# Ledger of designs, part 33: designed miniproteins, single chains

Each design is a single chain, and the fold is of that chain. pLDDT is the mean over its residues in the fold that is shown.

## One batch from the design tools (miniprotein)

Design m1129
Fold by ESMFold2-Fast:
Structure m1129 (fold): chain A 72 residues (1-72)
Amino acid sequence: SEIEKLQKELNEKKKRYDELVAQVRAEATRIRAEIPVTDEASAGEYGGRLAPVAVPAGKAILEIDDIEEKLK
């Protein structure tokens, strides 16, 4: 059924999102150890270095939201 397919896809995307969030947390800790965020410039550098892992996590949560709306 369509509902079963969406539930399976939702579970797979939620698992991937949890993995991406763990990667973001680990990378954020690593970057902050290298560049203390003390001003706007260092905050921008921190954000830029984090973006490669943070952007995929953001995309994943939006995809989860879309599937959850389809299941209502």
Scores: mean pLDDT 84

Design m1130
Fold by ESMFold2-Fast:
Structure m1130 (fold): chain A 93 residues (1-93)
Amino acid sequence: SEFERLLEETFKALNELLKKEFGLEEAKSLREAAEKLIEKTIEWLEEQAKKETDEENKKKLEFGIKLFRENKEELVEALVNDVREHVEEVLQQ
């Protein structure tokens, strides 16, 4: 229950961040929250790329955006696993 409680608190904090920073409706799961966060990060990067005046930097941002979009599922899994591992690590201390 302590693991589930800390995971729930982390999920609530992530939902509050998504609501406050991006105006998004509350996610129903940690995975959904992670998916929304990655999607909003990609959108923010796309806006930065549009504002970039240096052509070389713009190409690097566009390449990074492409990699994020092509690996979105892997990034979501990595974020979910990192949160779970961190909660487990805290409980072992």
Scores: mean pLDDT 75

Design m1131
Fold by ESMFold2-Fast:
Structure m1131 (fold): chain A 79 residues (1-79)
Amino acid sequence: IEEKLEELLKELEPELSEEQLEAARRAFKDAVARFEAGVAPEQAVTLAGLELHRAGLSDEVVRRLSTRLLEILREAAAE
C-alpha cells in the first residue's frame, strides 16, 4: 500500500503545491488507517476525498486520486 501511494504522490508533484502534496499524503495515511481499522475501502476513500477538497485540490484531481486510492485499497482487501 505505502509504496503504491508514494508512487502516486510522485506523479502529482509537478501538478500540486507542497501544501497540497502534504494534505494528500495525510489523507492517504488516514484512509489506510481507517481501512486497517475495518472501514470499507469505499467509505475510507470517500472520507479522504472530502479531506482533499477541504485542502483546496480541484474536483478533477480529487476524482483521479480517489479512483487510484480505491483501486489500491480494493487490491489490498482482496489479499
Scores: mean pLDDT 79

Design m1132
Fold by ESMFold2-Fast:
Structure m1132 (fold): chain A 68 residues (1-68)
Amino acid sequence: SERERRLRFAVRATRLLKEHDVPDLVIHEFVQRLAAGEDPETVIEWFKEKYGLPDELVEELRRIYEEV
């Protein structure tokens, strides 16, 4: 289901973001948006725009989403 896919994405994305020392509070907001049913591509763009996520991490998040 789409909900299960978003949760799998959130788990893998959290691991990646922690490895890049993204603050827990920021990761929490990212996960909560996905859990609320927001479109993952929209959440990734929001994350990039609001927190200045590097293009490399944006590309890695998109790859993870395509794999789950």
Scores: mean pLDDT 85

Design m1133
Fold by ESMFold2-Fast:
Structure m1133 (fold): chain A 72 residues (1-72)
Amino acid sequence: MAKELAEALREAAKAIEEGTDATSKLGEAAALAGEFGKEWLERLEEAGKLYQKDRKEGAEKVRELAKEVEAA
């Protein structure tokens, strides 16, 4: 679970940075985050809000979540 969520989060961050299919990749990560725990879904939603304001900051926040998931 955690490894799959972390990978999905890394793919979402990459998609945000490249401007390619970010919404779809974030959706996949959100589905996995919801299964992993409500806290992780809420944190991903906060990263999504940051992405709407600044793409680079949003991508970095999503990557930070991936590292935290791997540590959990």
Scores: mean pLDDT 77

Design m1134
Fold by ESMFold2-Fast:
Structure m1134 (fold): chain A 100 residues (1-100)
Amino acid sequence: SAAEKQRREAIRKAVARITGAVLRKIGDLIDEGLKKHKDIKDIKEFAKILTEESKELNEKLVEILKEFDEEIEKLENDPNATVQDIEKLTEETLKKIEEV
């Protein structure tokens, strides 16, 4: 139906926006790492430091994404779910990512 196509398109757009927000958070971590560790001599040392410093951020992002996956699956399987329901979940998820 037209409603099912609209929901699928809204979910596709939601995934793209959330992926973009996650990648932006990773970029922010890299930029802050470079500012903090001005004495870095090689990429391997920098990658090790960032991996250790990113552990808490990664754990929080994984939990947020897990919650999104569970809720979006419920909306995908609900014949009464609307594009607005998907957009609301997307905005709430984006806010959670921003707050990490």
Scores: mean pLDDT 82

Design m1135
Fold by ESMFold2-Fast:
Structure m1135 (fold): chain A 79 residues (1-79)
Amino acid sequence: PRVLVRARARTEEVAERILELMREVNKALGNDGVERVGPREVRVVIEHEDLEMAQLVAAVLATLLRKIGAEEVEIEELP
């Protein structure tokens, strides 16, 4: 199972901080899937064998991203 987390930052500096946090989380899961898709937009694909764990990690990450200055955070389950 895979879950996409997409975040839009208030500034490019916040986007860089978001990118760093997303990379750290994804590294802990042994995955590669962090991408900066625009000056203020970053996405990560969280992959785990357990969908509930992928969703939990995504939810915690989304909460942290909003705290550090993300204007918008979206979570989507991927097929």
Scores: mean pLDDT 79

Design m1136
Fold by ESMFold2-Fast:
Structure m1136 (fold): chain A 105 residues (1-105)
Amino acid sequence: SSVSVSFPTSATVDGITLSFTFTATSGTSVSVTITNNSDKTVKVLLMSAESEDSPFQLVAQTTVAAGSSVTVTLTNLPEGTYLLAVYITVDGVTSLAATGTLTVT
């Protein structure tokens, strides 16, 4: 099994700049390190869907303080291609930051 990711390395939305680093931790697990390059604390929602015809599900939620990084690990990933989306919430406003794909073979 192997994990591959196609996702932006950074995104800016609503004055918030995030950096994303994906690292395969096994053939069925991946870590994403999210760095907040902004002066505000943000809530990050990581969402995934099994396909374009599947609903997005919340898979992880975290708070990333201004100038800080948080690592989220996804484990026991079934084989397939997943759609990934990152949303942020700042001052009660939720916005889409980035989308990409995760493939497990």
Scores: mean pLDDT 84

Design m1137
Fold by ESMFold2-Fast:
Structure m1137 (fold): chain A 101 residues (1-101)
Amino acid sequence: SMMEEYVKRVRRAIEIAYEHIREMIDSGEIDPSATPQQRADMEEMMRRIGDIFLRKVYNDPSMTDRSIEELEREFQQLVAEGYREYRATGELPDPEAIVAK
């Protein structure tokens, strides 16, 4: 179906974004002061947000009206929000609450 092909394209874009963000974390571009534990926590948070975001796309047919580029930007913004909360509190945020914003 058109929805299935659209979701595959979104998944691919998120996977590419995952790899890029991971490389930026490992190189210190995003947060050069982050500890190894904070980097690991950021990667786990990113994965969990991505899974919930993909589930949202699967379950909402109106998402097909949005461009892949818009969805990629939204995903990146959600990851940035989650990381900001993590740095402020020292605890991993609830990824469901992050995606629900």
Scores: mean pLDDT 74

Design m1138
Fold by ESMFold2-Fast:
Structure m1138 (fold): chain A 78 residues (1-78)
Amino acid sequence: MEALLRRAREAGEAAKREGTAEISEDAGEGLGNMAGVSVFDPEAGRANLEKARKGTEAEQVAAGRMAQAELDYLERQV
């Protein structure tokens, strides 16, 4: 568990350096599809999964980022 937490922090820090807004926006775009475009967009989902598959770290970060983006989306909306 501790090693997993350390890895998650490292992944989060790396994501922040590459562009927190980009990762958040990319994840938020998938969630945004539920706001009128489509509850589930297989094409957008496929593209996001393809990016995550290139790196298991990206996949783990994406899962956490999706949860964070959901919270940010809800807070921003209201």
Scores: mean pLDDT 51

Design m1139
Fold by ESMFold2-Fast:
Structure m1139 (fold): chain A 73 residues (1-73)
Amino acid sequence: MIPIEEDYERVKAGAEQMVALGESAPSPEQARQWYLYVARELEKAAEASTDPEIKEKLLELAREFRERAASLP
């Protein structure tokens, strides 16, 4: 089990890297699938978290990824 503090920082760093990967995706469809995948994993991490602050931050990140997916053409 990864400590919650380390888990959030690791997830946030990973999310920033995943945004860059989405921006360099070969097509908007692949970028959308990637952002939705990341959002889903963040939502699962939030569900597993017992810390309300960490849960809220993870759900906020997931929302941003869903918004990115929705804004693609």
Scores: mean pLDDT 74

Design m1140
Fold by ESMFold2-Fast:
Structure m1140 (fold): chain A 77 residues (1-77)
Amino acid sequence: MKEELIKLAIELGISKDAAEVYADILVEAGLDYEEVLKKIEEYKKLNKEEQQKLREQSINGDKVLGVLMLLAERAKD
C-alpha cells in the first residue's frame, strides 16, 4: 500500500523524498490506495471556489487534506 501511494505521487510529478513523506501521512491516517484515488477524483471535479475552501482547511493543520489537495492539483496538470 505505501509503495503504491509513493508510485502514485511520483507519477503526479512529486519528488521521491516528498512522495515518501506524503505516503506516510496518508497511511498513518488509515487511508488505503483506493480511498486516496477516490478522494483525488472528487477533488479534481471541484470548481475553483470549492478547491479554495478545502485549501483553507489544509492550512489549519489538516495534513491529510493538504496532501490529497496537492495530489488532485497535480493530477489536473
Scores: mean pLDDT 77

Design m1141
Fold by ESMFold2-Fast:
Structure m1141 (fold): chain A 89 residues (1-89)
Amino acid sequence: HMEELEKEVEAALYEMQAAILERNKNLTPEDLKKLAESYEKAAETYVELGRYDQAAEWYRKAADIYRQLGDVEKAEEFEKKARELESKA
């Protein structure tokens, strides 16, 4: 299925973006926001693929970064999404 393949490639690209940022120990708040956004996009793509366990892991990573940024509302939202997805996996 072409659309499924496109989504798998999309997820891989977001994971690669995250991996590049994760290698840098000196992350600015802007870099952390980009990292969290990459995790969020990877999670969203895995939800579309029906891979709920992987999606939950990426949402939890995004939540951790948003907490570091002081965005408690987004962190709690993504933790809730991760828990809901884990119940489906």
Scores: mean pLDDT 82

Design m1142
Fold by ESMFold2-Fast:
Structure m1142 (fold): chain A 75 residues (1-75)
Amino acid sequence: SKAQELLDKARKTLEEGIKLYEEGNVEEARKKFQEAIDLATEAMKVAEKEGNLELSIDAAVVLIHAATLLRVLES
């Protein structure tokens, strides 16, 4: 589904952001976390339209994780 494709992209983008942060590339990590937030938000909206509560919850978890990491970097 479109929601699953967006969720898979969000997860991969979040993982890339974490790896960049561990390598000391803070600015690139910040961009990846923002991209993961945008992808996870769209995944949630599409999952809700598809009636897939499980995908919506999984997307929300990715969104919260990415948003928390971005907020920590901004602090």
Scores: mean pLDDT 89

Design m1143
Fold by ESMFold2-Fast:
Structure m1143 (fold): chain A 63 residues (1-63)
Amino acid sequence: MEEVEKLKKKYEYGEKLLKETQASADRMVARDPALRPQADSAVAIAEEYVKKLKEEYENLKKK
């Protein structure tokens, strides 16, 4: 049960990190447009991480 609260906090922190990753990606591309694929990849990885945390949170709620 306390694991649900821990995952919720991780998920919320992950959402904040995703927003920061998007900002970092924008700065990266602004400095070097050739890094756009790398920046896009970093954002996609962050989005997938947040999605996985959401899935774990949902699964733990169903237990």
Scores: mean pLDDT 79

Design m1144
Fold by ESMFold2-Fast:
Structure m1144 (fold): chain A 90 residues (1-90)
Amino acid sequence: MPRVLLTVLLPEPLSEEELAELREALAAAELPAELSEATVEEVRFEQTEEGTRLSLLLALKSEEALERLRELAELLSATTPARAEVREVP
């Protein structure tokens, strides 16, 4: 059961309303289908000079789920202005 840190940097700061909606969705475990194979252990939001940083500590069900998450992060970084990174926690 691998543990990973998923970091997503949105290049523009989110509005207070948008940030509240994201926090509520994550707290309700209303995750995108791609993250449904993960258990969210910790969620952090930080407004930075470069934009909004979202950090998720995830417990994944399998190594296959880890590979899918890495592919999702790469696609998100390639297709949107967001920068997503997956790091394994030792």
Scores: mean pLDDT 70

Design m1145
Fold by ESMFold2-Fast:
Structure m1145 (fold): chain A 61 residues (1-61)
Amino acid sequence: SMDAGLARARELALQFGRLGELDEATRERIAEEAVRLYAESGGARPLSEVVVEAAQRVLAE
């Protein structure tokens, strides 16, 4: 379901941030952006691509 996909996008983004030793605030921003990007795609994008793009956007700020 879309809700399960959104939850998984958030979980993977938080895992990505933890592995990258990013602070809690940055991890949360990446998770929020990943959920947004995944929702905007209607679940059509691979979760790995969404997480990487979310991280690139947040870290470029």
Scores: mean pLDDT 86

Design m1146
Fold by ESMFold2-Fast:
Structure m1146 (fold): chain A 71 residues (1-71)
Amino acid sequence: MTEELREFKREKLNELVPLIEELQKILPPEEVLKIVDEILQEFQDAKTKEEVEEIYEKFKKKLEELLAKKK
């Protein structure tokens, strides 16, 4: 993995952290851990910046939908 790709993954993961923190307030810890594990695995497997952006957008939408339903 290039250093540039590694930094890009870190930046995109950090952008999801606030949404994960909000989910921790409304979901059981075991459900949050499952979601975080899925996110980390998908980001780990990504080989290009474009793939990282697609994964980020997918999970951002998923997290926002979970927050909207569990208010």
Scores: mean pLDDT 80

Design m1147
Fold by ESMFold2-Fast:
Structure m1147 (fold): chain A 99 residues (1-99)
Amino acid sequence: PEKKLQDFLDEVEDLLRESGMEITGRSLEKVVDEDRGTVVYGGWVEGEGRLSREQLDQLAKRIRDIAEKRGMNVSVGYYIGPDGVAHIVAYAWIEEPLK
């Protein structure tokens, strides 16, 4: 699952850079829930740039499409600050049984 998440993050990072955004953060995490016998593999990437709301909507849609094609859950959020800088965060995760 980590490789699949890394491939997703790489693709999203490339997409954000192609759109004129700079990558400001990226991380991977693994959360084990021994009581429920599950493990969650999560990954996030954050970008900043000067984009319109329409461009951000299209980016969020493309990010969701990428995650869906890879069979992953995803949450995408964005805002434009008072300085006109757009911020976008994509968080994707995979849940698996803890064997």
Scores: mean pLDDT 82

Design m1148
Fold by ESMFold2-Fast:
Structure m1148 (fold): chain A 86 residues (1-86)
Amino acid sequence: SAREALLAAVERARAVLEESRDTVVALGVAGGMSREEAEAAVEERLAALPAMAEKMAAEMDDEQLAEAAAILDQEAEELRALAAAA
C-alpha cells in the first residue's frame, strides 16, 4: 500500500542517516557548526522521523503518500552519494 511504501521509505531514510552520521556531522562542522551542534541536529532529525511518518500516514491520501515516499528515497540517495564522496 502507499502507506506501507511511505513507512518503508522513512525507515530507509533513517537507516541512511544513521549510516552517514559521521559524514553529516563532518559536513555540519565544515559548514560552521560546532561538533555538538552537528551531532544534536542529526539526533533531532532521527527523533523526528517516526512522528513525521505517523502524521503523514494519518493526514495524506495515497497520491500524497507515494509522492512523499519518492522524495524521501531521492533525499536518501543524495545523502548516500554525499557520504560516498566524502
Scores: mean pLDDT 83

Design m1149
Fold by ESMFold2-Fast:
Structure m1149 (fold): chain A 81 residues (1-81)
Amino acid sequence: LTPAQEADVYLGVAEIVLAVLKTAEKNGVPFDEESIRLAERAIELARKAYELATESGDEQMKADAERVIKEAEELLKKARE
C-alpha cells in the first residue's frame, strides 16, 4: 500500500469501529471493557491516519481523523461515568 492508501484504510477501519460503538450506545448496549478497548483502538488508528495525512498534506483526511478521535474520546468519557 502507498502511504495515502494506508492512511485511508486506517481511517476507514476507525470510522467503522466508531459507527458500531455509536449504534450500540444508541440501542442501550452496555459500554463495557471490550467497547472501551475498541474505542481506544479507533483512536489509535485515526491518529496513525492523521500522521500520514500530515506527511502528505491531506487536510481533509486530517479533519476526518480529528473528528473520529474527538467522537471516540467522548464515548470513552461517557463510559467512565
Scores: mean pLDDT 83

Design m1150
Fold by ESMFold2-Fast:
Structure m1150 (fold): chain A 60 residues (1-60)
Amino acid sequence: SDALNARLGALSRAMEEALAAGDEAAWQAAVDEFATLTGVRPRDLEEFQRLGVRHVIETE
């Protein structure tokens, strides 16, 4: 649980950084890992935040 929560936090940061940099490959890699861990594939950062990791990502 703690290890999963730490990885989800790292993925949310990676997704935020990828969007800020316009790095589509990094965004897709983070989304793919998030989907593997949770069974859910977010469409964008807002949906990722809504899925319960929003407290580690600054909202728009």
Scores: mean pLDDT 68

Design m1151
Fold by ESMFold2-Fast:
Structure m1151 (fold): chain A 90 residues (1-90)
Amino acid sequence: SSFLQTIADNIASTILSSSPTGISIGLNSIVEALQSGDSNQNTLAALTAISIAKSNPSLKPLVIDSLKEALSTGTPAGQEAATTALNTLS
């Protein structure tokens, strides 16, 4: 939804404005959200990951690594969201 996209863009902007440590923590939080059983959290995390990669292409490899981690450890819904995000970033 456009509402979730707006939230995702705001979270991405906050992560991108932080330190390298803050960016790492933010990416870890995206993985944790994709491991949750909550479909809204899965969608928000995927949209946030896409927004980070689109806003700062130099972080795209780190975003892809985080999404791949979610594929190995996530719920089925989280794995689907991570797969869709990876396809968007290809």
Scores: mean pLDDT 82

Design m1152
Fold by ESMFold2-Fast:
Structure m1152 (fold): chain A 70 residues (1-70)
Amino acid sequence: MDEAVRAAAEAARELGLSNTQIAALAKVVMDLGPDATPEQIAEALAKVPGISPETARRAAELVKRHLERL
């Protein structure tokens, strides 16, 4: 599967997100692509119902960390 989907799943597990929120995060990352900045991912996620701006920012940071294999 796409590395972006894997990174989204790992980030969501670290944050304790629900399955619905994990799916939303994966879709955002897939739509924006793996080269998206953390700011772009956070902005898109903040528009998803049930995800706070703070959670969106943390999720974006973790997704980028997992894409960089840190």
Scores: mean pLDDT 73

Design m1153
Fold by ESMFold2-Fast:
Structure m1153 (fold): chain A 73 residues (1-73)
Amino acid sequence: KLSEQELEDEIRLAMALMIQSIVLKYKDKMSVEEVEKAIEKLREYKEKTTVPEAKAAIDEAIKELEAVKEELE
């Protein structure tokens, strides 16, 4: 059974991936500021996440959003 921390990390990962999906889907309509706020939110989730696999997945999502921000700049 998942510990409370593992469950919280899974929820943070799910939220991070949802944010990533939304940004990628609507990138043509998003401002640099909106993408930057999404990246900041993912960085907060990464900092609170302790499971290495979940943390790595959030980091990869951040990297994808940083690429979107660079394209918009």
Scores: mean pLDDT 83

Design m1154
Fold by ESMFold2-Fast:
Structure m1154 (fold): chain A 96 residues (1-96)
Amino acid sequence: SEVKELLERALELLREALRLARETGTPELVAMVEQALRHAEKAYESDPEEAIKYLEHAEMLLALALNRARELGNEEVARLVEKAIEYISKAIELLN
């Protein structure tokens, strides 16, 4: 499934973003990325209708995480989060 491949790429990026956020970020940034990762993992295991809802929540949390990473000057976390948003947005498009 193209959706599964997009989500696998997003999950890989989010796991790396979480690792880096734990080393270089704030507890707030860590929590945002961790919650987004959890929602994306739930989407991966879910039926299409339920997956859309989890992905929309993940996208919202990642938008907040992206803004926070940029405010902190954490360019590496920002890049990973931005790319994860691209994959998640494409997955939502294909599910609709």
Scores: mean pLDDT 90

Design m1155
Fold by ESMFold2-Fast:
Structure m1155 (fold): chain A 73 residues (1-73)
Amino acid sequence: MDLSLYPSDPEILEDYLKDIEKNGKWKDKDKIVRVVNYMLNTMKQKYGSDHPKVLKAEKLVKDFLKKHGIELK
């Protein structure tokens, strides 16, 4: 249950990314990648990789990372 404090919904993930942009923390690319990967993996474990919520979250992450010049690996 303590692990459920981490965001597992696309809307919460979107709010997290929005907070990073607002506070300028998008400059810390390595930490952002680690956190969003953890959120995505949690969603994949909860819903399955092909679930619409997971696909929407993956798109949100991809679009955000591309917008800020951050690449996954």
Scores: mean pLDDT 69

Design m1156
Fold by ESMFold2-Fast:
Structure m1156 (fold): chain A 93 residues (1-93)
Amino acid sequence: SEILEKAREVVYHKNKELADELLSILDQLTDEQKRELLPVVLPGFRELAWAIPEKYYLPLIKGALRLVKEGIKSSDYLPETPLFDLLLKLGEE
């Protein structure tokens, strides 16, 4: 899938332009495409994808892509801020 290939490029190379492109088309994706995209943009969630409610897929994907687009680094997080909560907040905007 072209979308999954772009997502791998965003994660692997931190490509901000492709992150922005993917963000612009997220609302056009099917629920199946969002399910396939989630473990690609958040590799650490691959083993837990089955346990994540579908309603969080779009916000988590948006959050992950926005981290790359905006150049947010792990060092910019407060130690007490759960990554999941940060991704949801970024994805809801």
Scores: mean pLDDT 73

Design m1157
Fold by ESMFold2-Fast:
Structure m1157 (fold): chain A 69 residues (1-69)
Amino acid sequence: DPATEAFLKRQIAAVLARRYPEAAARADEADLDAVYQALITIGRALPSSEDVSLNDLIVRAVREVLGLP
């Protein structure tokens, strides 16, 4: 769904700008696509009983893809 993808990519960009402004300034479209794919993969692997916020999932995806702390 293009609307959901656009929404999630905007959330990724917002988290980057707040927590990792230097990485946000350097991130290109390929970096955002890679983080989005990681976010979807992490979300699909979570058990249905796991209560994890979207922000926490985005932080995990950003750390894994961009090598951030």
Scores: mean pLDDT 78

Design m1158
Fold by ESMFold2-Fast:
Structure m1158 (fold): chain A 103 residues (1-103)
Amino acid sequence: SMNENLMLGLGYFAMGESYYKQGNYEKAVEYYSKAIEYFEKVPEALGNLGDALFNLGLALEKLGKYEEALEYYKQAAELYSKVPEQAENLEKVKKKIEELEAK
C-alpha cells in the first residue's frame, strides 16, 4: 500500500506543521517522526521525506536539542541533494547546518 503510506505520511506531516505553528514543539516532533516512518516506505517521496526531516530538525532546535537537530538537518540535506526541485530547501538546510556548527 504505497499510496496508503504516502497519504498517512502527508497526514502526519500536516499534523506536525499544525503543532509547530501552535508552539507545541514536542507534539510537532512526534508527528514529524510518524510522517518520516511512512515516507521511508515510499521510494518516490524523497522530497517529502527531506521536508519531514528538515521540519523535525526545526522543532528539535526550538526544544534546544541542537545536536539532534543538526543530525536531522544533515539527513535532509543528503535527500534534498538528490531532488533537483528541492535546490532552495537544500540551501535553507545548509544554512541551518552552518549556524548550528558555529555554536
Scores: mean pLDDT 90

Design m1159
Fold by ESMFold2-Fast:
Structure m1159 (fold): chain A 93 residues (1-93)
Amino acid sequence: GKELAIKAGELAAKAGLLAGEAAGKVERGVGIALRGIGAATMAYFGIQSPKEAAEEALRAAKEALRLAEKAGNEEAIKLAKEAIELAEKAIEL
């Protein structure tokens, strides 16, 4: 559970940065990335349960996906979808 939550947060952050750059909305991309990294950090240090951290990573990843789809950036879309799958898997555990 914990490793999936960490990876989901990291991928959500990467997707957010790439989507923000591609959309010309760098500040929004950074905001998504900070939330993704925050979720990964909370999971890593055990400050939140893996499930709670994964739920935050899922929220960040879904925002990254919406931004990536508007930008038409295929790599950001792929990263956001992978982050969503890992976060949902971590929540189910």
Scores: mean pLDDT 86

Design m1160
Fold by ESMFold2-Fast:
Structure m1160 (fold): chain A 58 residues (1-58)
Amino acid sequence: DDADLQAIADAVRQAVAESTDPAKVGELVRKRMLEAGVPQELADSVAKAVERAIAESA
């Protein structure tokens, strides 16, 4: 759904702008996606993937 993709993109953009800590970014991404109405399972999976990607790039 376009709305879910937009919510994910906005959550990730906001989280990485606010913090460089992988754990904090992952938590912010999950929180914002859930607030935007993204399903919990999808929000958790995306947040975990973002956290891992940032941690691996460090």
Scores: mean pLDDT 76

Design m1161
Fold by ESMFold2-Fast:
Structure m1161 (fold): chain A 86 residues (1-86)
Amino acid sequence: MVTKHVGTFTSGGATVTVTVSKEGDRILKRYTTSNGVTQVTEYENGKVVGTTTTGADGPYTQNAVGTDASGPAGVVEAAIKEIEAE
């Protein structure tokens, strides 16, 4: 398994940590909040095959990435492409 730490940022008053991992033929993008919410998106052959959200209280997940965070979004995409090449 190969894992890349993409970054840490603040959203909704919580600290969010982003990692990308390669597990066999799948890429996993993980967002983990300081409030204990984890969202995992699974990719297979460049396509989303599943999204799982676990933890307390939702909606402390990354809605802000779509409105403010073109930089973090682009960095996540680059990390996925890099880890797919390994």
Scores: mean pLDDT 61

Design m1162
Fold by ESMFold2-Fast:
Structure m1162 (fold): chain A 91 residues (1-91)
Amino acid sequence: TEEEREKARKALANVESALRQAEKEDPDLMGPVRQTVVNQLRNATRGGPEGMLYTTQQMRDWLLDKAKELSPQTAANLEGAMNEAIRLIQS
């Protein structure tokens, strides 16, 4: 639906913003990570709400594993952005 597409776009925009902030801390690590997460979430918006939810949860877990190399503040910001994206998709 249009509402589901709007939620997905807002979720993606928020996640991309958080990823760009993390990339400032470690561009070599986070540049490829940002590209992967954004591409996966963008593609998932075409799969419907269940597919978007599953992919977002999977990408959150993968991203947080990569974020172990970052500061605790940056890792917490990324976790928060991904959890908010999941909340928006579920609502």
Scores: mean pLDDT 82

Design m1163
Fold by ESMFold2-Fast:
Structure m1163 (fold): chain A 90 residues (1-90)
Amino acid sequence: MEQLELLRKAIEYVEKALEALDSGNIDEAIEYFRKAAELAEKVDSPLARQAAARFNLAIESLQKGNIDVAKRYAEEALELLRKELERLES
């Protein structure tokens, strides 16, 4: 899979995870964050590695019942992935 496709798919999974959180489906959100982290880890980029780490922190926060902290980490990770995508599309 090309780097751009990995980033786009990771972003899609993060957006699905955030939608699942808004619906109260924590288990589904954790699954999507795991998928996003796996794809981000395959991208050869410092920003993507930082995003993957934040997705893992979001999963840990959800497991501890801290949804607001998880959303913050997910949003930070999403911003990092979008910055990398913009850099590669330039």
Scores: mean pLDDT 86

